# Ledger of designs, part 66: designed miniproteins, single chains

Each design is a single chain, and the fold is of that chain. pLDDT is the mean over its residues in the fold that is shown.

## One batch from the design tools (miniprotein)

Design m2425
Fold by ESMFold2-Fast:
Structure m2425 (fold): chain A 69 residues (1-69)
Amino acid sequence: MKEKLEKSAESNALSNIKLQHNVTEEEIKNNKELQKKFEELKEKNLAALEKGQTLVDESQAQSDKVAKE
């Protein structure tokens, strides 16, 4: 089920970029540097998930998001 892993990797990468750079999804789409970082994280997360990671990564991304307040 690679499709599910891809969605998890994408979600985690998006959350990380949004939190780390304090930007919106729109800003990521309009900024080449942020897009590059997002794609890089997505690929790394996908590789990790394909190694048998579970839904833990999704839960972690959600928790990291609330750390903002």
Scores: mean pLDDT 69

Design m2426
Fold by ESMFold2-Fast:
Structure m2426 (fold): chain A 71 residues (1-71)
Amino acid sequence: DPSLAASYETAAGIYAVAGDFETALELYKKARELGGISPEMAENLAKTAERLGYHDIAEEVRKLAEEERKA
């Protein structure tokens, strides 16, 4: 359900802003499984992860977003 996926993306953004980046990433991956991801949210999460030193997480998020965009 794309609407449910969007809800999980929103929750991921909230947790990322709160500094709980591990939970934010888990919620983001659930959104991906449920129907897709927004390119804007994916880019914001990737940039935040990169700024905080989570380079592997940033690369994973960007890869998932790129695959979704091309599909």
Scores: mean pLDDT 71

Design m2427
Fold by ESMFold2-Fast:
Structure m2427 (fold): chain A 102 residues (1-102)
Amino acid sequence: MPELLSVRVRVGETSLTVEAEFSNESLARMAAIAAANEVLKVPGLKHISVEVEGGRVTVRAEFENGEAARKGGEAALQGVLDAAEKAGARIVAEPVVEELPG
């Protein structure tokens, strides 16, 4: 059974890092696409990069301000969770969302 092993969202002043780990590379790729598509809808997005390495997805983004970065984090997390749910994946660990000190 495919699994979402972990997901961590880190929101900085204008930056976002999302790291997700899946038991399956195909699910990781689907989650990366879903997260990127949701982040691309956020007003104030300046830059986005996405890396997939096996079951690991890393999304990094830069925004005009902290409000946009927070919305980006919510959007990325929703994309990851939607992809996991569509694939019937088991969520092994609860999502961790943290704001980084400035």
Scores: mean pLDDT 86

Design m2428
Fold by ESMFold2-Fast:
Structure m2428 (fold): chain A 81 residues (1-81)
Amino acid sequence: SELEELIEKLLNSTDLSEQFKLIVEIAQLVNERMDPNDPLHKEIMELLQELLDLVNKEPDNKEKQREIAEKILELYKKAEE
């Protein structure tokens, strides 16, 4: 999955600029592939905003970044059903 690859790159990145770029790429992928009126789309976008804030405030907190990223992935897979 392209989303899984982007998430893996994000979680392995320690560069703030690269992390921001990857979060933007994830948001673009979600917007391209999901109906914007789907409530799961709204939840994923809210989680991406939380992830962006977390990366900015706590860039080394990879455990919490993983937790948010896994929730995003689960919701995205559910939306593909």
Scores: mean pLDDT 84

Design m2429
Fold by ESMFold2-Fast:
Structure m2429 (fold): chain A 59 residues (1-59)
Amino acid sequence: MEISEEELEALAEALARGLMNGSGRKELTEEDIALGRKWAEMIAELDESNPKAEQLTGK
């Protein structure tokens, strides 16, 4: 199933904050935001690819 735009934004923000925290920083950087977005899109694709694969499978 597809992730909504709002859900994708929320996921990207959460991941960006996680990256910031993991690096010991208190400030959110543009790199954290960009990477968070990329990871959010990857997670969305992984979840979506499974249902699509089930729909596409023959026997």
Scores: mean pLDDT 68

Design m2431
Fold by ESMFold2-Fast:
Structure m2431 (fold): chain A 65 residues (1-65)
Amino acid sequence: MTPELREVARELVARHPDDPVARKAAAGIMTAKSREEAIKVLEEYRKQASGETQKLLDEAIERLK
C-alpha cells in the first residue's frame, strides 16, 4: 500500500467516523492492490454517498488520478 492511499483512508475515517460508506470506502482502499482499484472502489462508494462524504470521496478520486 502506498502512503498516499493510507492517508486518504485515514482522512475518510477521521472526517466521517460514523458514516458507514466512508468506513467501507477506507477499508476498500486499504485492500486495493493498485491505484486503479482504489479509484474504482472510491467511485463505487461515491455513488452510495451523499453530501459531505460524497464531496470527500470525489476529492480523493481526483487526488489519486
Scores: mean pLDDT 77

Design m2432
Fold by ESMFold2-Fast:
Structure m2432 (fold): chain A 55 residues (1-55)
Amino acid sequence: MEREKLREEMRKEYEEKYKEYFEEKAKKGTPADEINEEVAKIVEEYNEKFRKKME
């Protein structure tokens, strides 16, 4: 079903983006609290975008 496929693709995109961002910040020695705060923002943005696409 298209819905399941869309969900899978968006989840994959989110995980890729999250992993890339986390890895980059961790490599720079950014404190975990700062990383967590930015990650929460990314998750929130992604969830809102997903909700808008889901009909």
Scores: mean pLDDT 71

Design m2433
Fold by ESMFold2-Fast:
Order: sequence, then C-alpha cells, then structure tokens
Structure m2433 (fold): chain A 85 residues (1-85)
Amino acid sequence: GEIEELRKKFEELKERFMKLLRETELDQKTALRVIGLGLRAIGYELDGELALKKGNEEEAKRYYKEAIRALEEAIRLLEEAKAAQ
C-alpha cells in the first residue's frame, strides 16, 4: 500500500543521507542546515508512526511525505557540497 511505499522510500533516503553525510565535507552553515533538516525528517517520521498507530492513515501519509521532503532537501544540500569539493 501507499504507506508501505512511503516508509520504504524514507528508509532508502535515510540510508543515502547517512552515506552522503559521512562522505561530504561541510562548512558550519551548511552542516547546521543539513542537521536541522535531518532532525525535522526524524520528527515527521515519528509523527507519522504515531498517526498510523492511532489509525489515522491519511495523516500518517502527510507526515511521511513531509519527512521525505526534508530528507530530499538535506540530500540536495549534501550533493551540492560534495560536487563543490
């Protein structure tokens, strides 16, 4: 179902994010932005899991989509920083 697809996409993006974070040298400003986006993604994922536990599938989908968006932005910043090295 869509929830399973969103959770799988989040885990795949999380793995990519963690790998890029280990391989990319960041200035302090970019590092703070990337870390902030990563924390935001985790917060949304937790809200999604809580909504799912309460039976609010549509609310869970919304939170997972927000978590994915935050990870995609963090990955974009990491890829831009890596390309500039």
Scores: mean pLDDT 88

Design m2434
Fold by ESMFold2-Fast:
Structure m2434 (fold): chain A 71 residues (1-71)
Amino acid sequence: LSEEIRKEVEVAMIAIGAGVAVLMARDQGKVEEALEYLEELREKAEKIEDEEAREEALKVVEEAREEVEEL
């Protein structure tokens, strides 16, 4: 995979994970588990070397966290 495709895949994987966390909290009441998973995703996002991709991934995780916390 090219470096550019790898960055897009990393962001996409984090976004998918964040969506799953929100669904777990909203539909199954697993709020604590969802928050723990989002924290792991945030750590992975912070390790993304590309600034733009990192900011996008972190924004997705933060939005998901806010949604879970509002439940």
Scores: mean pLDDT 82

Design m2435
Fold by ESMFold2-Fast:
Structure m2435 (fold): chain A 74 residues (1-74)
Amino acid sequence: SSMEEKAKELFEEGKKAIEEGNYEKALELYRQAMSLLEEPSDELLANLAGAELELGNTARAQELIDKLVARGYS
């Protein structure tokens, strides 16, 4: 769907922001991608958790990791 295509574009832009060292921009882009998806991918959740950790948001990162574990991923 067009929403899934937009979410993929936002995810790719977020990964580019990480390569540039702009974790705040990556976080914003990943959160936007999350908002467009009824069921976000494990890859998106993992990358969002990574960006939260880089910014020192350990509690938010742990919530995302717990969600991944609950989905059966370690």
Scores: mean pLDDT 86

Design m2436
Fold by ESMFold2-Fast:
Structure m2436 (fold): chain A 74 residues (1-74)
Amino acid sequence: MEEQLRAEADRWVEVAKEMIENAEKYLKEGDKQKAIRYVIAAYLAASMARFAGRQEEADELLKKANEILKKIEE
């Protein structure tokens, strides 16, 4: 059980990182709509990683997602 939860947490961290990278890419390209979609996906994935026990890494990813969101809202 614990090993399976750990693997799921690691997967959610990977997903969140990928979503953040895509959000940054699309924001830089001027596609705010795609950037928003990827920020939302990153929040969900990071929240799942946090719930599954990767709190520190998830919190860092949530901070990055929030920074991207602030740039979109500017």
Scores: mean pLDDT 82

Design m2437
Fold by ESMFold2-Fast:
Structure m2437 (fold): chain A 70 residues (1-70)
Amino acid sequence: EVDELIERAARAGAEAARTYLSGGDLARAEAADAEALAAAEEAGRLGGDEALRRALEAMVAAVRAAYAAA
């Protein structure tokens, strides 16, 4: 459960980053950002500070990878 939330946060964060980078739909990018943050917050709620930290680290890594690929 927590690992799936961490993975969701990373995927949604990367999707938002790719959408911003492509000059795509701003509303779609904002929705993906909201999904990423909600998933990270839920991971923290279920798994505490360590799960929140892991979710945020995974999200940052995924966003950095998206920017590097652009």
Scores: mean pLDDT 83

Design m2438
Fold by ESMFold2-Fast:
Structure m2438 (fold): chain A 59 residues (1-59)
Amino acid sequence: SEEEELRKYAEELLEKAKELRKKAKELEEKGGDKFEIEELEGLADLLEAVANVLLKKAE
């Protein structure tokens, strides 16, 4: 169903957000570029926001 497709897509976005946050954490632990860390976290926040909108539509 359309609701199932939206949920699946939202889950994929949330998984990508997790990967970005993990990468940001690894860079932070290594003393990496602060701007790159902020960009990865910002992208993860954006993906989570989009996923939440999709999950709301799937209700």
Scores: mean pLDDT 87

Design m2439
Fold by ESMFold2-Fast:
Structure m2439 (fold): chain A 89 residues (1-89)
Amino acid sequence: SELEELIKEVKRRFSLSESDARKLVEYLYPIFFFDKEKVLKFLEAIRNNETDYAEVGKRLGISAETAKKLVEDFEKRFPEIAEKLRSKK
């Protein structure tokens, strides 16, 4: 399925466990209306600790305020995974 393919992609690209990748994809995929490229771009922005929310929002097709809220909500929901994404592994 496309869901399982995206989970494998996230696991591979971000060096996460399957369990962590699944949690992220199940959370983000519906938020981005099942657009896998937006899920991947969002996780790249998290990994790179990007704070220019206007630029992040433009790349994701959302407002700066929505991008900021999604980043903050993500960090509150998955603080340990956010740290893993930002760690050099």
Scores: mean pLDDT 87

Design m2440
Fold by ESMFold2-Fast:
Structure m2440 (fold): chain A 70 residues (1-70)
Amino acid sequence: MEEIREAVEAAVAALAERDPEAAAVYRELAELAIEFLEAGKSGEELDAYLNSPEMAALMERFRAGVARLA
């Protein structure tokens, strides 16, 4: 897990050179994924969260960031 967190930090740092806002959203998404892995949550529980309004807002911010980078 710490290796994954280190890789996420490296990716966030690289992305921040181009778009700090996109880097922040990426970090939030990566931390969420790590949390689900550490909690051992089921695929059904994960799918329910991915369809939540909170996740929809986060994904919209991520898509906007990717569009700015393109």
Scores: mean pLDDT 70

Design m2441
Fold by ESMFold2-Fast:
Structure m2441 (fold): chain A 76 residues (1-76)
Amino acid sequence: VDELYERALELARRAGVPEGVLKAIESNYEVLTSMGRPLLGLQGALTSIRRVLLAQGKEDEVAEIEALRAEVDALA
């Protein structure tokens, strides 16, 4: 889970997601991880990143996030 989360954050940084959004994602992930729900935190991070990328018209990066989501769904 942590490895997939790190991959999602690196993709978001590479794709130009703003630092303020990244900090919000990190804070939410830390809260959910502290509650014993890192998978839910990862799903939330992917949803937030995908939403920003869709708004920016970055179809290739959206496809990469969807591939990560498929890997996460395989863990459920």
Scores: mean pLDDT 80

Design m2442
Fold by ESMFold2-Fast:
Order: C-alpha cells, then structure tokens, then sequence
Structure m2442 (fold): chain A 75 residues (1-75)
C-alpha cells in the first residue's frame, strides 16, 4: 500500500544518509535535506492515524534524530 512504500523509501534514505555520514561523504546541507524528507514522511504517516503507521512514523523520527545528532557532533 502507499504507506508501506513511503515508509520503505524513507528507511532507505535514512540508511543511505547514515552510511554517507560514516564514510565522510555527505555535506551538512544534504543531510539536513534528508532529515527534512524523513520527517515529512513521518508526519504524513501519523496523519493517517493507524497504529502501524504511527509506529512506522516513530521509527522514522528516531532515525532522523540520530542523523541530526551526528551532524551536531560534526559542526
């Protein structure tokens, strides 16, 4: 379903950004754009109001917070 596709794409993006951070191959601006996209998907999932979508959104928000933590540590 559409929600599953959105969640899967956001998880993939979070994984790619995390890998690029570890490899030192990402700019702070690129990472911030990715965080914004992940948060946007999480908010959309929450607005759909199912328990599954809320759980997926919480997972995405935790991933975004972890990426943000890495950026703040490097600034």
Amino acid sequence: MEADKLAAEAVKLAGEVSRRILEGRITPDEAREAIAKIREVAEKLKSQGTAENIAAADGLLRMAKNIEGYLRGRE
Scores: mean pLDDT 77

Design m2443
Fold by ESMFold2-Fast:
Structure m2443 (fold): chain A 77 residues (1-77)
Amino acid sequence: SRDNLLHEARALLAEIERLIAEHADDPAAVARLEAIKAGIEEMIADESLSEDELEARLAALNDRYAAVMAEIAARKA
């Protein structure tokens, strides 16, 4: 449902905001996380998006999130 997709989007947004604060001294990570945050905020604000469009956008944002987390983990190692 739209409500479930928006709930997941808001949960991802909260996680991204937490990570931006945690990695504030890593400008490369912050830049990538801020781009994902902007994408989530645009998706939440656009009331014209269908459930299918929300699902597709959320999936793409989750893929980008996974890539950023993998890169942060690799630099920490």
Scores: mean pLDDT 86

Design m2444
Fold by ESMFold2-Fast:
Structure m2444 (fold): chain A 74 residues (1-74)
Amino acid sequence: SKFDEWSKFANLDPEEAELIKRFLEALKNNDIETALELLKELLKLNVPIGLVRSALTLLDLDVSKLDELLKKLS
């Protein structure tokens, strides 16, 4: 898939790629509570936020939703 090709070029391990996929699906379904928990796990693993933004853009999702979630975790 387009995401799988992108994740290999982004040098993500399979666990990080899977968490990003789940995060993107939660955002697509407007499941904010699940998206927040997955974002906390991504931050704990030190996944660069720039890569998460790139994944949102790749799937034509609203990048501003990520910024809103990050503010809730501040």
Scores: mean pLDDT 80

Design m2445
Fold by ESMFold2-Fast:
Structure m2445 (fold): chain A 66 residues (1-66)
Amino acid sequence: DVARELYRKAAEYAEKGDFQKAANYFTAAQLVAVGDVLDGRITPEEAQALIDEGRKLVEEAEKKAK
């Protein structure tokens, strides 16, 4: 759930127009998802789903900000 929370925060900052914080949280979320795969906590398929979901959330938030 940590990766999803970080993607959600990235989307929140993107909607506010704070693209620096959005980028920072987006990067952190990707690193957490990759780390969870390396630790055997989630599968690569689960990580891909989290990354895809997070990317869509941030892209939609950016569209709303612009």
Scores: mean pLDDT 79

Design m2446
Fold by ESMFold2-Fast:
Structure m2446 (fold): chain A 76 residues (1-76)
Amino acid sequence: SLEESLAKIPELPGIFGPYVAEQFLLLAKELNLPTEELEKLLKEAREHYRRGDYEKAMEVAIKAAELLIKLIKEKE
């Protein structure tokens, strides 16, 4: 299933790391977008990953990326 495939991607833990979080926050700050929700979602993704809940960690990180895209489009 999609959930099982996402949970077994070994590279995704690196993507949830501080580097990706910093890149999302940097982009939001440069565009004067709200960062609070993005910080919350990325933190939740990392906490789920640390607890071994890889499916939820991946889902939340994807939602954070989608939120960033929506905020950018809505501003324009």
Scores: mean pLDDT 68

Design m2448
Fold by ESMFold2-Fast:
Parts: sequence; structure tokens; C-alpha cells
Structure m2448 (fold): chain A 71 residues (1-71)
Amino acid sequence: EKEKALKEAEEHAALAEEALRAGDFAAAAEHLDKAIEALGKVDEELAEKLRGIAEAVRAHPEQAAAALRAA
């Protein structure tokens, strides 16, 4: 169901944001992956954008966290 998938993606995205703010980059990447998986079932374009963010978190976690705080 689309609503269930969107809610699941939102919950994991929120946990990823909280993990980034706390400096837990491994947890942030895991939650982003789960959000991408859930979102990919209903919105493939948004899932693709989140994949880019997840890659940035893995490659440059400090920069990704700084960008999130600045937003």
C-alpha cells in the first residue's frame, strides 16, 4: 500500500536525520537505505534522490551532516 510505504520511508528518513545530527553515520546510512527501499515502491524518482544522499553520507559523512544542519 502506497500510504504504508510512504509512512515507512518517512520514519526511516527521520531516523536517518536524527542519526546524522548525532554523528552516527553508520546508522544514518542504514536508515537511508531502508527509506529508499520503501520509497522505491511508490516514488522511484525520490528514491533515486535519496540514493544520492546515502552515497554522500557514506563518502563524506561530515559534509552531509553539515549540509543537513545548514538546511
Scores: mean pLDDT 74

Design m2449
Fold by ESMFold2-Fast:
Structure m2449 (fold): chain A 69 residues (1-69)
Amino acid sequence: HMEELKKKLKEIIANSSDLGEALKLILKEKIPLEEIKEILDELVKEGKISQEEADNLLELYKASVEKQK
């Protein structure tokens, strides 16, 4: 269920700030970029992470996906 994955990802990012763990979950479960952006936007809006942290995770995700050829 995507909703459960989104909640788990949100908790990982908000509570541990472990970008590596968050990225592993995203890649394993193939969470779409739109869902990732939505979660990051909500976390920034709620003050749980900075915009810089959100941008860093998006860049790591983009780099990982682009290498799949």
Scores: mean pLDDT 75

Design m2450
Fold by ESMFold2-Fast:
Structure m2450 (fold): chain A 60 residues (1-60)
Amino acid sequence: MSEEELQREVDEALADMIVALLHASGRFDEADEWIAFVEKHLGPEAAELARQRLEELRAS
């Protein structure tokens, strides 16, 4: 496993954890700010994963 592959797995896990925390706390009104934070610090791939996960939770 390359360092890039490991970093991607970490970014995916962090995105899932952040979205799950927002759902548990009921703070979906702050979700756009958290996604922007993820994109700035973890990159656009992690931000896209967070957006997809958030949409799944909103649809449930």
Scores: mean pLDDT 70

Design m2451
Fold by ESMFold2-Fast:
Formats: sequence, C-alpha cells, structure tokens
Structure m2451 (fold): chain A 103 residues (1-103)
Amino acid sequence: SLEEIIKKLKEAYDRFIQRVREILADDPELAAEVIERLQSLYDKMIEAIKNKDIEKVEEILRELANFLSEVMERYPERADELRAAFGELLTELQKIIDELKKL
C-alpha cells in the first residue's frame, strides 16, 4: 500500500538522519545545516510519493546525491562515512521506487 511505502521511507530516512548526526557530531553547525536540507528533500519526496510521481522521486534522488556530493567535497575527512550511510539509504529508496511502480 502507499501508506506502507511512506512508512518504509520514513524509517529509512530517520536512520539516515541519525547516522548523519553521528558522523557530523564534532561539527554541530554543519550537522544542523545538512540535516535541514535533508529534511527539506524528505518533505519533497513524501509529496512525490503521495502523487505517485516516479519521475519526481528520481529527480529528488538526483538532488539528494548532488547535495551529499557537495558536503563530501567540503569535508573530505567525513566523505567515506557519509558515502556509506548514503549507500544504505539508496538501497532502501530503490526498493521503495520498485514498490511504488507496482501500484
């Protein structure tokens, strides 16, 4: 169901946000800025999923990837951990997209 897809996205994203907080714990101002942008992208993704707009979900994923690439370039000492956390999120998001396509 659409409700179950939204629940899975929330659970995956909440885990990702928590992991980002842990990775950026030594820089609380950076953590706050990054998390604010991630929450904004989450809100856009929820709206796209509610509308069953797969193209928009994929567009938001590209925005997310580009944003995280910028963060990794600015803070290369944290890049490996951020890349690992993002990889875990991408795996869950791909499952969500595949489930959405079956509706």
Scores: mean pLDDT 85

Design m2452
Fold by ESMFold2-Fast:
Structure m2452 (fold): chain A 73 residues (1-73)
Amino acid sequence: SKEELQKLINRLIALKLRRIGLELELERLERQLAELGREDPELRARIAELRREIEELEKEIEELEKKIKELEE
């Protein structure tokens, strides 16, 4: 239904906004690491965690986009 489709679109928008937020945080941390000019294991660990979170969000977004496309035909 159109209402079901709209709910999925709203969820997709929310997930994409969350992904943008995480990508901006990742960029900030990568800049901090570069500015330090030395290895920082804790900062590296947080960067790795953010990349994993982004990958999981991308998978969820892809599955949701697939479902939306199926409902749109």
Scores: mean pLDDT 86

Design m2453
Fold by ESMFold2-Fast:
Structure m2453 (fold): chain A 72 residues (1-72)
Amino acid sequence: KIEELREKLKAVVAQIPEEAQARMVRMSDEGRSVEEILEELEREDPETARLVREAIELLEEGHELLKKEAEE
């Protein structure tokens, strides 16, 4: 399950334009929240923002699975 999520995450990230990925990294390095990064992307490129949202959902799902396995 976690391995499948990891592969899906890689596939989605590969579809995100390199310039958008670089911009997200810069914003993250500046301490911006994930929500702030998504809002900026939506203003400039809503299609890319949708791909980033999918990647975040996969990361959130993976974290929930790991938390459940570790604590349960």
Scores: mean pLDDT 74

Design m2454
Fold by ESMFold2-Fast:
Structure m2454 (fold): chain A 92 residues (1-92)
Amino acid sequence: SMERRKERVAEFDKLKKEFDSLYEKLLNILKQQRENGTKFSKEQIDKMIELLKEEYQEFKAELDRYRVEDIDHAIRLLKKRIEQLKKMLENL
């Protein structure tokens, strides 16, 4: 139904904002570590940032596709990735 679709789109949009916020937070922490010094070299941190940005673009493309084709699957993917990002942030 159209009503059900609107509710799922609203949930997707909310989760997407949370996901984007968590990715930005993770990237900012890595950038701060690059500036302030850590156990990793600046080159190693730059590579980590590059890989995270690549994963973000690939995941975003996948989400955009499933948002149209299978929004419930897109929502499940977002929930799983948000949990993973939260765990990564807790270990930094």
Scores: mean pLDDT 86

Design m2455
Fold by ESMFold2-Fast:
Structure m2455 (fold): chain A 58 residues (1-58)
Amino acid sequence: DEGLALAAEGRYEEAIAAYERVLAADPADTEAWRRLATILERAGRHDEAAEYRARAAA
């Protein structure tokens, strides 16, 4: 998808924005929560990644 492609290119802020749009439309999308957490970790935003990972697991 668009967010995964952006992350693969190292465009982490754009990838984060893409998955935030997905979650705004469907907050029950656990895959989007997991992917956003992974991208946040790769962007060095570890505290935010931990929060999103917890939401993906719950």
Scores: mean pLDDT 76

Design m2456
Fold by ESMFold2-Fast:
Structure m2456 (fold): chain A 59 residues (1-59)
Amino acid sequence: MLEEAEKLEKEGEKAFRAGDLEKAAELYRQSAKLYEEAGDTRKAANAREAADLARQLAA
């Protein structure tokens, strides 16, 4: 689960850099869920913040 969370986080970063903000938000949200399930509360919180930021920037 942790490795899967890291993979989704990296894909979220790629989507964010490409300007695909809606896709980035969804990938970060999925990453946050997997980090939380793995017990990495700090990484889960960071991923949720990234998802919220990407969603706010999406128009």
Scores: mean pLDDT 83

Design m2457
Fold by ESMFold2-Fast:
Structure m2457 (fold): chain A 80 residues (1-80)
Amino acid sequence: VRERALRAEMEVGVAMIAFAVLKVLGELDEKTLEELDRLVREAIELIKRGLEGDEEAARRAEELARRIAELARRAMEEAK
């Protein structure tokens, strides 16, 4: 459970670094930033619950972290 939540935290962290780079380059539009903010906040809440031993929250955090990472990869591809 803890390992799952930690993996989700790491994956979200890596994606946030990618988005920070894209933001500095001016490659992110406002709608994408709003969606990212919403997803990241939800992921943080799920990670916290997962670290407290909520297996379902840890599983959902992993799924959401993968979605955030995919969004980051797509944004980077579009930035060229």
Scores: mean pLDDT 72

Design m2458
Fold by ESMFold2-Fast:
Structure m2458 (fold): chain A 56 residues (1-56)
Amino acid sequence: SRPAAADAPPAAPEEVAAAKEAGRRAAEAAGRVEDAAHLDDGIDESGVVPDEIEVA
């Protein structure tokens, strides 16, 4: 099939629950989520994407 994503099922309740539990368990396993900011960070967590296209 051309659109492979079309075959992807929607978020199942079991998957949602598992994802939430996995995230929480992972945080607990880490003991301290100091580096969690790096895991939960994104392009926005850095405080704002640096605007490099301002000049020229």
Scores: mean pLDDT 53

Design m2459
Fold by ESMFold2-Fast:
Structure m2459 (fold): chain A 55 residues (1-55)
Amino acid sequence: APPNGGNPLKSENMSDEEFHEFSVELGRQLAAAPSPEEREQIQKEYLKELKEKLK
């Protein structure tokens, strides 16, 4: 996909493409969770995966 912007955030951990996908997915999952407990679980799992990827 073409870069949509003038200031691309280049992270050495992951690409702009992956960064966007990760953010969108997190938002979707959080929005899909009706309960605060489910939200906590989702964020916890997401943080775990993010931590692994950031490694």
Scores: mean pLDDT 68

Design m2460
Fold by ESMFold2-Fast:
Structure m2460 (fold): chain A 67 residues (1-67)
Amino acid sequence: SAEELREEAIEILQESGMSEEVARRAVEGAETLLREGMPDHAVIGLLQQSGASREAAERVVELLRRI
């Protein structure tokens, strides 16, 4: 489900060093930007600026594209 994919994305960002609150906000923002047509590489860059590793950011974008 979409909720399960979002939860997995939040957990990935937390393992990357983000708090749950920051991770949740980052996932919500990333999903919105992807829906609005922002390219994957730009969203990955923004997630990295928020504290995600590149690998975590790439995985999160992959999961959110499945929603």
Scores: mean pLDDT 88

Design m2461
Fold by ESMFold2-Fast:
Order: C-alpha cells, then structure tokens, then sequence
Structure m2461 (fold): chain A 60 residues (1-60)
C-alpha cells in the first residue's frame, strides 16, 4: 500500500514535468496495456490514469 502510494506520487510528479501531448500519449499507452495487468495492478493504473487526465486538463 505505501509502496503503491509512493509510485503513484512519483508518477504524478513526473507527469507534471511533461507536456500535455506527452501526457496524452502516456494515458493512451496505459489504457491500451491495462488488460495485460492483474486486477490489483489495473486498479492502481486506473488511479494513475485519472491523475494524468487531471494534470492533462490543467495543462490544456
């Protein structure tokens, strides 16, 4: 749980350094690969995708 929280925070901070177009590409990549992951990992990725979508809207 704490490890997942750290990974999500790191992903969020890194995403804030990216351009809107780069974030959009990452979102599309994660969505396309999401079915490859376990149910537990999919839940974490869905949270990451939502955070990326929020950052993307801020940069629009």
Amino acid sequence: SSEEEEKIKEAEEYAKTLSAEEIKEVIELLKSRLPEFSEEDQKILEKVIKLLEEIYKEKE
Scores: mean pLDDT 79

Design m2462
Fold by ESMFold2-Fast:
Structure m2462 (fold): chain A 61 residues (1-61)
Amino acid sequence: MSELEKFFRGPDSGRISGEAARKLREIAEKYGLPVFDSASGPALAALEAAGITVEDVKKEL
C-alpha cells in the first residue's frame, strides 16, 4: 500500500499538493535526483526510491 498516494489523495491533497510539489523538487535536487516541472506522483516515487518518507516531506511543510 502506497503512503505516497495516500498523502496526495488525502483530504488536504488539493491545497497541500502545490506546496508539497515545491518541497519535493527541493528535496530531489538535494539528493541529486532529476527535478520535475511541478512535482506530482512521479516525484514522490523518486523520493521513495531514494529512501525519503512522506513523513519527512510533511515535516518540511
Scores: mean pLDDT 56

Design m2463
Fold by ESMFold2-Fast:
Structure m2463 (fold): chain A 70 residues (1-70)
Amino acid sequence: MKEVEEFNKLLMELLESTDPERQIELLDRFYELAKKILSKEQIKNVLKEIMEKLKDPRVQAHVEEKLKEI
């Protein structure tokens, strides 16, 4: 329950952030938490949504690498 709340908070902070370094940090934290609470299919869907919304090439490269891991 609290982990789902933390997950949603991290996702919102990630999508609202404008600093690519902060976005990468939040993405890494989000991904580690997501692996504990979401299925592989759910993680894939959320990562695709993040990649669509966050247009910085460094952030997109990090999302693509995580998509290859699942």
Scores: mean pLDDT 80

